# Designed miniproteins, single chains, continued (4): the designs that were tried, part 20

Each design is a single chain, and the fold is of that chain. pLDDT is the mean over its residues in the fold that is shown.

## One batch from the design tools (miniprotein)

Design m12707
Fold by ESMFold2-Fast:
Structure m12707 (fold): chain A 92 residues (1-92)
Amino acid sequence: NPVVEEAKRRAREALERAREELAKEKSESKRALILTSLAMYLLAILEDVRLELGEVPKELEEALKLVMEALKEKDVEKQIELLEEAIEVLER
């Protein structure tokens, strides 16, 4: 499905950029903003897919859930691990 494949591509690119920014960012509060912006962008992608197809693939829902879990973490290493897991989910 081209809509799903494009959504997964956009989500993966956003996750990869956020992972790189988290690795460079020493401020916990700025990392929270990076993750919040990422979560909002993923939610917008999920809404676009829902409006067009009437349903959202489980992989996109799981990726958003992992980003929301990263928002609850204080350790940057754990935040990056969760984003890497989200990228893996979207590669299927």
Scores: mean pLDDT 89

Design m12708
Fold by ESMFold2-Fast:
Structure m12708 (fold): chain A 58 residues (1-58)
Amino acid sequence: PSVKSEEEREELEKEVEEIVELAKKRIDNTPSLTDEEKKKIIEEIEKNKSKTLEERIK
């Protein structure tokens, strides 16, 4: 299996970062959710981001 180029990795990281930032912003701006619920959801999003990037870069 070939390793992805640095440019391809940067592209994937940028796209995932933009999606994650948008998702976090939406969660943070949801007044029906408590701060604890927002924190848990944001932590899940960050965890999924790291996992997805690792799997795609590998």
Scores: mean pLDDT 74

Design m12709
Fold by ESMFold2-Fast:
Structure m12709 (fold): chain A 76 residues (1-76)
Amino acid sequence: MSLKENEEYLKKKLGDKYKLLLEILGVDSIRMDDDVFKLGGDSQKINELGKKLGKKLKLEDLYKDPTIKGLVDLIL
């Protein structure tokens, strides 16, 4: 595919939010197609992410698209 979804792309798109996602999920890297729940994301971690961003993140919205892309769309 013509667009490479990797660490550099996510760093440019998310900036400081990229580092926060890694810290909250407890992982060294993420990709847009990664499943948040398979990475170890749970209700506690999603709630913590929302608090740090000053946003109310609902699990129901994440269940509609449980990928890092879906989570990124919710936090932008």
Scores: mean pLDDT 75

Design m12710
Fold by ESMFold2-Fast:
Structure m12710 (fold): chain A 67 residues (1-67)
Amino acid sequence: SSELKKKILRLIALKLRKIGLELDLEWIKENEDLSDPEVQKKIKEIEEEIERLEKEIEELEKEIEEE
């Protein structure tokens, strides 16, 4: 169905976004000063976004498996 296709495309987009954020996080941890409060804030914001994406991915995967 077209609705299932839309869910699969959204799932792919969410997974790509998560991978991008994980790569950004690795780069920051390797290249920036971890004692800098601005860097710590950036890390926290990225980690919180990754957690939100993980929850959305899990929910969407369950919806796809039920079809």
Scores: mean pLDDT 88

Design m12711
Fold by ESMFold2-Fast:
Order: C-alpha cells, then structure tokens, then sequence
Structure m12711 (fold): chain A 60 residues (1-60)
C-alpha cells in the first residue's frame, strides 16, 4: 500500500526509528492489534495523527 509506505516513511523521519519498525507499528494499528495511544507513543506522533493514519490505512 502506497499509503502505508508513505506513512511509515513520515513517522520514521519524525521519531528517529527505522522505516521497517514504523511500518510494523502502523500495520498493527490498522489491524486493531494496538491502540492509537500506543502507536502515537511508539512513533512519537500525536494520538490524532495516529487515528488519522489508521483510518487512511483501513481505507486503502
């Protein structure tokens, strides 16, 4: 998914983690395996941004 790859790259740039790790966190968020709060904490982004990313990933 282009949305997943773009979101992972953006999160990695902001949080200083690898793109691969950011992608795993976003995949778990989209699958409902982790909360938006947990994803926001791991990625160093706001909860609102994490919720928006989850909606885009589920729609893609």
Amino acid sequence: SEVLEAAAAQAALKSGISVEEARRVLEELAAGKISAEEAAKRLGISVETAKGAAELLRAA
Scores: mean pLDDT 76

Design m12712
Fold by ESMFold2-Fast:
Structure m12712 (fold): chain A 60 residues (1-60)
Amino acid sequence: SATEILKANEEKVKEAENEAVRAQLTEGLSAEEARELGFRKIAERVGLSVEEAREAAKAL
């Protein structure tokens, strides 16, 4: 499942979340924009769709 993929790739998920936080702090993104960027970066790094990454994150 997507949740298992996120758990197996916990380090990549953390890196993606850190990128989103850095963008929020340095580029002035809103909380919503930073959250969307986070899901996009997670999806990109672990090979999931953005929708799968979002659903899996809610299941954690």
Scores: mean pLDDT 78

Design m12713
Fold by ESMFold2-Fast:
Structure m12713 (fold): chain A 94 residues (1-94)
Amino acid sequence: KKELIKEIFEAVEPVVELMKTASPEAQRLLSEALSLITEAALYATSGNFEKALELLEKARELFEEAARLMEDEEFRRKLEEAIEKVEKIIEEAK
């Protein structure tokens, strides 16, 4: 359980770095997505993988909106890599 949270935190660290250069609106979307990912991690540690994956889908939508707002392909790629890593961590924890 503690390792799962740590792995998810490490996977989203690049997103926190992206927030430093993001527009205020994109920062707001990324902050909301990170909150959903944190909630998903807590549901996954309690064995509620269905809720965890639903929250990740919402976080993915927010990441896609932020990437669209920024119109930066590297920004989009890094967000996609982060969410894919989190999804894989949760899927492997089942």
Scores: mean pLDDT 84

Design m12714
Fold by ESMFold2-Fast:
Structure m12714 (fold): chain A 88 residues (1-88)
Amino acid sequence: SLEEGRRLKRAFLATGKLTPKQLAEILGISEEAVRKVIAEFDENGDGVLDEETAVKLLNAAGVKIENAFEASDEEWAKLVDYIKEKAK
């Protein structure tokens, strides 16, 4: 949803990275499901949604962007929908 996208964007902008636990709490899905989705895009293996992983997920969700900090609330909502779909 747009509200979840806005919430996720706000949390990301505060620190520049989010843990699977923080993502699970925001998205209302299991931490295990979040970890599995992140692992597909996490080249360095740290298990967090950092800037590089966020850009890769945004691009996978159909958003043409190079800087996650510039993504709109609607674009973050697309990332939320992508993670939830992948988590099934």
Scores: mean pLDDT 83

Design m12715
Fold by ESMFold2-Fast:
Structure m12715 (fold): chain A 60 residues (1-60)
Amino acid sequence: LGLTDEQMLNAARLLVSNAPAAAQPELQRLYDELVKAIKEGNREEAQRAFERMLAAYAAA
């Protein structure tokens, strides 16, 4: 998607903060996965975690 790690983290924080209360635990878990993937330099895993966050937010 061409997003930097910083851009993904900023967008991910907004998804968590704007999510309905029922969706917050799953989005927080996926956010933690995204942060871990970025720290490990695993760009593919980071992208997958971010895509899962977008899907979870849209489903909420």
Scores: mean pLDDT 82

Design m12716
Fold by ESMFold2-Fast:
Structure m12716 (fold): chain A 74 residues (1-74)
Amino acid sequence: EEEEQEAIDRLSRLVAEYYQARKTDPQKAEELREEIRKLAVELAKKTGNPEFVEWAERMLRVVDLADDAKAAAA
């Protein structure tokens, strides 16, 4: 499953880049969020495992909650 492993590696890289972009480039962060969701859905369809979508959504939510906590304090 070399293609799946490559896609998983790409998904992990996109999440890391999203986390960094959240701090420096909000527009890039939104683009990365969309790419992460699309890739996770494709992986879930290909593998029949919805965990990829749940994992990606949880990672995005963790980053969003960190920013949300700052917004709620402001």
Scores: mean pLDDT 72

Design m12717
Fold by ESMFold2-Fast:
Structure m12717 (fold): chain A 92 residues (1-92)
Amino acid sequence: MEEEVRELMERVAELARELEARGDEISGALALMFVAIARLLLEQGKLEEALEEVARAARLLARAAREAGDEELAERAEELAREAEELLRRAR
């Protein structure tokens, strides 16, 4: 599970950087901040809290991409949010 969470965090961070490259530097930076908080929580053994922050980052990216008209990026971000929620359900 920790490995799956780390892989998910990296995928969310990659998507955040892609959004920054497409011109939404603020939303990308905010999502990266939530991923950084998730990494710190995971290092502290707070798996559920880390997954909540990953889901928050992914949802932020989905909304920002949708507002920009990038439905493909929004769908990718929504899938990452669903994966975070599934892992969170298994962590409980």
Scores: mean pLDDT 85

Design m12718
Fold by ESMFold2-Fast:
Structure m12718 (fold): chain A 100 residues (1-100)
Amino acid sequence: SIEELIERAEKVLEEAEKFLKENPDVSYSILADIFDKLFREIDELVQALDENPELFSDEAREKIEELYSKMLYYRSQRTKEGYLKAFEYAKEIVEIAKKS
């Protein structure tokens, strides 16, 4: 269910945020391993939202699509800075999904 996907996304987001706070100088390779788990959960959530458009307002769907496109762009850079920016967009996606 979408509720289960949101809960899974929140859990991995909380784990990633905690790891980042405890390890601010972490290398890209270790950061990527942890954040790729988060990004997979976000990918599944966004796919489920696209398949159930009736659950969201047009404004919320447009905002999620915009944020997801930005997330994918920064992920594609394969840098620590890119992953950190993608993480911020992932957080916004989850917050919008929770409020809907």
Scores: mean pLDDT 85

Design m12719
Fold by ESMFold2-Fast:
Formats: C-alpha cells, structure tokens, sequence
Structure m12719 (fold): chain A 60 residues (1-60)
C-alpha cells in the first residue's frame, strides 16, 4: 500500500541519517573507544539500510 511504502521510505531515510551521524562520530570523535563503538554502530546501520531497501523493492 501507499502507507507501507511511505513508512519504509521514512524508516530508510532515518536509518541513513543515523548511519551518517555514526560515521561522523567514528571519524571525528577524540575518544578512541567512542570511535570504535560508532564504527560498529555504523556497520549495523548500513546492514539495516540494505534490508529496508530490499523490503522497499519488494513493495514497489
């Protein structure tokens, strides 16, 4: 439905923004422990974005 597509697009957009923020923290944080944690978070968010994109392709 249009509503399902809209919800998945918003979820994808939100996930991509979280991914960008995690990458920025991984790159520019002064704390090495925080950099490692945000890199792991970025990797998880990337995988989540790929799965949402697959779901969207199934709905289109």
Amino acid sequence: SKEEIREKLLELASTVLDYINALLEARYSTDPEKRAEYQKKADELFKKAVEIEKELNSLL
Scores: mean pLDDT 87

Design m12720
Fold by ESMFold2-Fast:
Structure m12720 (fold): chain A 83 residues (1-83)
Amino acid sequence: SKADEIRALIEKAAKLAEKSLSPEVAAELNELIRKALEALDAGDYKKAAEYLRKALELAKKAGAPEEAIEALEEAIELAEELA
């Protein structure tokens, strides 16, 4: 399902960011991702996309790898399509 694809992209981004970012920034990113996943599980795709956009902004500012940024961008597009 598209929800499973969104989840897989979020998990990929989180894993890549965790390896590349400082523990403090990774913790902030993980909190936003946790909120996005909670919204996704609730079927609130609009709220999931909002949290993912905040995660994307943080990831870009913190210099996360391009692969993590691309995964977040794809997750946002899929969530917005379902919203």
Scores: mean pLDDT 88

Design m12721
Fold by ESMFold2-Fast:
Structure m12721 (fold): chain A 72 residues (1-72)
Amino acid sequence: DVEKAKAELAAEATAIANAGQAAVLKKEVGDTVVVATAARSGDKVVLTTTVYRKTPKGLEVVDVTTEQLPAA
């Protein structure tokens, strides 16, 4: 489910960035928060996907992936 959320947010954020907008998308999956950010920079889209775990002490970063994709 977290992997599905990551894939869906990455695809949606990339589509928004390719349409000329900056994207910041969030989805909560149980105790996990997935954040995808994307923006077009010249001929590229920079996509960052961050996965957080909810803890009693706050959000803990468990995964960060940054990709530079060709702009459509």
Scores: mean pLDDT 80

Design m12723
Fold by ESMFold2-Fast:
Structure m12723 (fold): chain A 74 residues (1-74)
Amino acid sequence: MAIARLVLNDQEVGELLLARSIEEAKEYVKSLNVLDLSVPSIDALREGDYVVVKVEGEGPLKGKIARIFLLLLE
């Protein structure tokens, strides 16, 4: 699994979650501080859906809102 980042503005970044399977992506998303979903629940997520999270880890993105799009590598 990998994340590619794109800075959209001073408060929001776009991220692309590259996962080998949708189940891998769902497990990762369950570990995040999720603010919003493009679907009713994490279990409903599929390729092309997005999640909105607050960045909690130390680094230049801490405290920003990230919109993470799901993409399958296979």
Scores: mean pLDDT 70

Design m12724
Fold by ESMFold2-Fast:
Structure m12724 (fold): chain A 66 residues (1-66)
Amino acid sequence: MRYRVRFTGPVEAQIGTVLRLMGEPNARVTPLSPDEYLVELSGPAAEQEALVAELRALPHVEVEEV
């Protein structure tokens, strides 16, 4: 699945989240702008759903399926 992830909060929190995502072997992260990233998820559906739920639970993070 593909998701557009936008950060509207502190840069420090954004950096931490981006590094977390870049560490995922089944996630491909592509920067679109300084505060917006394309996240492409592969692997088991349960792991993809868990990661998307984690992102949606974060304050000042917007997640849109594309």
Scores: mean pLDDT 81

Design m12725
Fold by ESMFold2-Fast:
Structure m12725 (fold): chain A 70 residues (1-70)
Amino acid sequence: MKEIEATMYYMGGVIALKNGDYEEAVEYFKKAIEADPNFAAAWRGLAEALKKLGREEEAEEYRAKAEELE
């Protein structure tokens, strides 16, 4: 149940990133992480979306978190 929710939110984030909706992507990836904090791909997606928004320091922190979960 929770894993399905995390995957659905993650897919929403990926689609938003592809469409250039970076703020929407951030919200989807945050929801994926709320559903599954061990979802490394969601942390990477959040970092990428934040980098696209120019929030580079936050992006670096979340990228490091994703690496810890590998």
Scores: mean pLDDT 83

Design m12726
Fold by ESMFold2-Fast:
Structure m12726 (fold): chain A 56 residues (1-56)
Amino acid sequence: SLLEEIIEKLRSSDPDLVNEAKQEIIEKNLGLGIGELGLMSTSQIIDFLEGRLKEE
């Protein structure tokens, strides 16, 4: 799924892939804006998205 692909990019440790994942979160309106993403760690973003995936 799209969420699983975004989570995998966040787990990659590649800053380019992490930035791409953050941009996709904003563009797909996955519940986090640019302000929230700026204040959250990568692990916090992953936990949030995994929570959303569980609700599907």
Scores: mean pLDDT 80

Design m12727
Fold by ESMFold2-Fast:
Structure m12727 (fold): chain A 107 residues (1-107)
Amino acid sequence: AMAARAARNAALQKGTESLADKLIEETRSLIDEVIKKAKELGNKEYIDEANKARELLDQARASTDPAERVGLAAKALSEATNILKKVDEDYKKRKEELQRRIEELLA
């Protein structure tokens, strides 16, 4: 029956849309964290890369196709995760250097 096919398609679309919404929300939070840390480092390259990941996320939000939304959000998440690893390493190094300099001044 056509009604049974439509119901099955609707259930699959709802599941994909729910996954897309969750992935978009989590990725947005990650990108915001990356941009905050990159600004604290003064690293324009990381800010530019994070903004490109945000553009992918904006495309995901604008898409009406649930599968495209998931695909674009997953790409944004991958990019944001890669940038976060670089930012976290540089952030830790800068913090450790500043702590060493303070210890030397107090010695």
Scores: mean pLDDT 78

Design m12728
Fold by ESMFold2-Fast:
Structure m12728 (fold): chain A 60 residues (1-60)
Amino acid sequence: SREEMLARYLTEVLGVSPEEARRIAKEAAGLSDEEAIKYLVEHGFSEEDARRAVESARRA
């Protein structure tokens, strides 16, 4: 799922704890790609990292 792929990227690439990654991914997964990027930026990620996270969740 998009939520699972987002949580995986946050944990494996950005070093977020599994519990925090799950919480962030749950909230972001229900948003459009544009809103998910904004949400991640507001949570302290760079726009580039946010864009890559959302893109990774789209692939598989």
Scores: mean pLDDT 82

Design m12729
Fold by ESMFold2-Fast:
Structure m12729 (fold): chain A 40 residues (1-40)
Amino acid sequence: SELEKLREEFEKSNPYLQKRREEMDRRIAAGRAALEAAAA
């Protein structure tokens, strides 16, 4: 989406945000997996 593109560009310009995004991505993936398991 447009928002996703903008976020990616901003993160590329900011190494600090790149690390933060990676960390958040891992947490989101773990949380989503837990939610899916609980929903089953």
Scores: mean pLDDT 76

Design m12731
Fold by ESMFold2-Fast:
Structure m12731 (fold): chain A 89 residues (1-89)
Amino acid sequence: TPGLPGGKPMTKEELDQLIEDVLAGKREVTPEELLRMAATLLADPNPDYDKIAELLRKAGLSDEAVEAAKKGDFGKVQQAIAEKLREIR
């Protein structure tokens, strides 16, 4: 539920539901939100690289970054997300 004081980040359950809704086309989010979702998934010990790749594609990252995500290249994906977030913010 929205309305947390102090700008607390989204819970794991809220994030998982939001990602599913976004990937199913039920919700539209900003490129910055897509990248934050991808970064959160990447921080998991077993990242869902297919979901990460789709989030990066929707956020407008390069084909090279999307392919790196599909291959499970953690370092390249992390760098691409960080660079795009700096560009947006």
Scores: mean pLDDT 75

Design m12733
Fold by ESMFold2-Fast:
Structure m12733 (fold): chain A 55 residues (1-55)
Amino acid sequence: SVQDIMEQLLGLSREEAIEWLVSKGVPRETAEEIVDLLRKGQVEEAAKLLEKYLG
């Protein structure tokens, strides 16, 4: 589940990924953090935030 979400987000532009997360109920500031963490390869931290809001 979380892994599938991360793969989807990496396939989107930064703005599209942020808007997708916000549409799922993630606060915009947190959505930006998740996307930036994924871009830096900080997969564990990104997964933890995704699980908190979408798990």
Scores: mean pLDDT 85

Design m12734
Fold by ESMFold2-Fast:
Structure m12734 (fold): chain A 79 residues (1-79)
Amino acid sequence: NEEIANALYEYGKQHPDASLEEGGPITKVPGIGDEEARILVEDFGLKTLGEFSKLPYEERLEIVRKILQRRGVRRSTDW
């Protein structure tokens, strides 16, 4: 969702050192908790919000879309 992508981008510009591994500072971003922070680290290899904010707009939207998909898609495993 654009709102989450924009909130992460803005926070990352103000706090480029904000760690994603713990979810400490990132939990102040609406709609982002420790689980979403973990997905950013494990699935996308991002360590800080500054790295997220350096990505092109299109890639930031794709990352947020995949985070939301990971949260909801666990019932659609082909298995």
Scores: mean pLDDT 67

Design m12735
Fold by ESMFold2-Fast:
Structure m12735 (fold): chain A 72 residues (1-72)
Amino acid sequence: MDEEARKRAEAELERAKAAVDEITRIDPQRGERLREALETLAKTSEKQTPISAYAELESAARALERLAQALR
């Protein structure tokens, strides 16, 4: 159970990183700031329960994907 939740959290982190890379191509300064914020969130999520980490990273990934779409 915990291993599946961890893998889901990792997948959401990868999805968020992909969105940040897309934002960085459009707005490098904004992308750099978001990458730093995401790295901080990822480090914090390692100390949380897998369920809480998944929820926060999924929320961040969705917000970053929406931002990337809006910047296109």
Scores: mean pLDDT 81

Design m12736
Fold by ESMFold2-Fast:
Structure m12736 (fold): chain A 51 residues (1-51)
Amino acid sequence: SPELELKINVLDLVIGSTRFVSERLTPDLAKENERTIEELEEYRKELEEKL
């Protein structure tokens, strides 16, 4: 659906931005940031399954 396609595109931008800032974080925060990226990637996959 067009709505799911838009959601996936927005998630791609969010994931990209989250990855981009990882290098500016302390090691502990970078680890948590990677966990967040994993969760976003999983959610993106769930949305892809609904297309």
Scores: mean pLDDT 80

Design m12737
Fold by ESMFold2-Fast:
Structure m12737 (fold): chain A 66 residues (1-66)
Amino acid sequence: MAEEVARLDEETVEKLTKLIKENKPLSEIGKVLQEAAERYRALGLSTEEIAARLVKVINEAFKKAE
């Protein structure tokens, strides 16, 4: 489980980083976040855990996009 969560974090960061670098609209970023949230929920994460993970992956993606 922890490994699957870490892989989702990594995949989501990579997808978001590409969208941010390409200046894609916020709606496309929102789709990636929605899909990630659904996948985290399927892995059994709580709402609070999902929120924390989404914040972490967003921040990491912006950091990598610089």
Scores: mean pLDDT 82

Design m12738
Fold by ESMFold2-Fast:
Structure m12738 (fold): chain A 91 residues (1-91)
Amino acid sequence: SLERALELIEKLMNSDNFDVQVAAALVLMQLALYRRIAERSPDPEKALAEGYEAVAATVERLLKEMDVSPEEKQLLEEAARHFRETAERLR
C-alpha cells in the first residue's frame, strides 16, 4: 500500500546513515513532484502510476549503488515493492 511505502520511507529518514537519510528525502521530493504533475495532467491516474513506477525504480537504483545495512536494504526493497503495487492498481 502507499501508506506502508510512506511509513517505510519515514523510518529510513530516521536512519543513522546520512546517505540513507538523503535517499529517503529525495524519494519524498520525487513523490511530491509526481503528485504535482498528476494534478496538471489530463489523465491524473496514469500520470500518478508512472510517477510511482519512477519512484520505485529510483529506490531500486539507490539500493544497488548504496552501501546499506541488511535492515535498510529490507526496508528499501519493501518500499519499492509497495510503490510498484500502487502503480499497478492505478492502471
Scores: mean pLDDT 82

Design m12739
Fold by ESMFold2-Fast:
Structure m12739 (fold): chain A 56 residues (1-56)
Amino acid sequence: MTIVIPKEEVDKIMELAKEDPEKAKELAIKRALEAGASEDTARIVAELIVQEAKKE
């Protein structure tokens, strides 16, 4: 994806996803929107980040 969320923010979202995946999705959507993503793109980015956190 062309949307760049800072790595430290992604890391925090992934840690939050291990404790509360719903809150992690909300935070990821907010960060993606702040980075200039559309709502649809923000939702996709949030799903991908949460899915990656669950793999670890």
Scores: mean pLDDT 75

Design m12740
Fold by ESMFold2-Fast:
Structure m12740 (fold): chain A 58 residues (1-58)
Amino acid sequence: MEAEERQRELAKRINEEVKKAKNLDEQAAIAQKYAPELAELNAELGSANVRGGNPFKA
């Protein structure tokens, strides 16, 4: 419930940030910045857990 709401808000913020990014490098930096928070929310929601790790966390 709460985690679901936070996930949607996070997705919106990422989208806005990505739109402002002019280079792929900037987009990658934004993705990496939000990756930990996304992983945290996914864990809370009990969503699919990827075996092998998340490639976004480099």
Scores: mean pLDDT 67

Design m12741
Fold by ESMFold2-Fast:
Structure m12741 (fold): chain A 65 residues (1-65)
Amino acid sequence: SAADAIRAAAQAEIDALRARAEAEAQKATERNPQGGPFVRRILQRQVDAESAALRAAAEAQIAAL
C-alpha cells in the first residue's frame, strides 16, 4: 500500500541516520577515547530528534492519502 511504502521510506532514512551516527561515534572514540562518549551522546540525541520528525512527516503524508 501507499502507506506501507511511505513508512518503509521513513524507516530506511532513519536506519541510514543511525548507521551514520554509529560510524561517526566510533571514529570519534578511536581518535579521542575521552571525547567519544560525549560525541556519541550528541549524535544519539540528534538521531532521536530527526527520527521523530521523519516519523511525524510520514504519518502526516499517510493522513493526506
Scores: mean pLDDT 86

Design m12742
Fold by ESMFold2-Fast:
Structure m12742 (fold): chain A 70 residues (1-70)
Amino acid sequence: SKKIEEDIKEFKKLAERASKLAEEDEIGKSVAVVAGAVLLTVAKIYEKKGDLELAEAARKEAEKIFKAAE
């Protein structure tokens, strides 16, 4: 649905912003790690609600953030 597409778009925007912060400095990397952890929590909430598509999307975007913060 359009609502699911909009929510996934917001996850992607957050991951893009967090990944850019991770490239700046050590503080940016720390902030990015926190953002990734928040997305994993969001994924768990959607999983418990049965919104598996949103849960998977949030997990994938969190993984991108963690990779950028390596």
Scores: mean pLDDT 84

Design m12743
Fold by ESMFold2-Fast:
Structure m12743 (fold): chain A 58 residues (1-58)
Amino acid sequence: SAMKKLGEEIKKKGEELSKKAKEDKSYIPKAREIGYKGTGVSDEIGEKIFETVKQVEE
């Protein structure tokens, strides 16, 4: 469905930004916004993205 495709796209972008945040902490706020706000992305997906960003905070 369109909803599922949208969720996949948001997840992919969140993961990409989370990876960038690991390399450059300046991306942390942007990755966090994607993971938290999304388009109503499930708490589980948002939390996973958030946990990845948290690791970068060391």
Scores: mean pLDDT 59

Design m12744
Fold by ESMFold2-Fast:
Structure m12744 (fold): chain A 60 residues (1-60)
Amino acid sequence: SEVELKIGELYAKAAEAFAAGRLEEAIKHLEEALKLAEEAGLTDVAEVIRRSLEEVRAAL
């Protein structure tokens, strides 16, 4: 679906930002991806994104 593609794009942007040390940008992209996953009822995807958010926040 288009929403799953958009979540994937945001997750990829978050991973790129994280690798570059841009933690605040990574958090922003992950929060946008999480909102889309929750609105779409993609519970398993939302759980993966939440774990990624915890990891990035722990690196601040």
Scores: mean pLDDT 88

Design m12745
Fold by ESMFold2-Fast:
Structure m12745 (fold): chain A 62 residues (1-62)
Amino acid sequence: SEKDEILKKAENLYKAVKERAQRLIEKGKQSTDPEEKERLLKQAEDLIKQAEDNYKFVKENL
């Protein structure tokens, strides 16, 4: 169904964004600069939240 296709696309986007966020977290862990570490971790957190909010919205509004 069309709803299933929309949900699959949302799930794939969610997974892709979470993978990107995980890469930022790993970069943050490797950083020796506290300010850069904080920035990278904040960026990762924001990406995860946006991805979760989008996926939740799609699931609730199909």
Scores: mean pLDDT 86

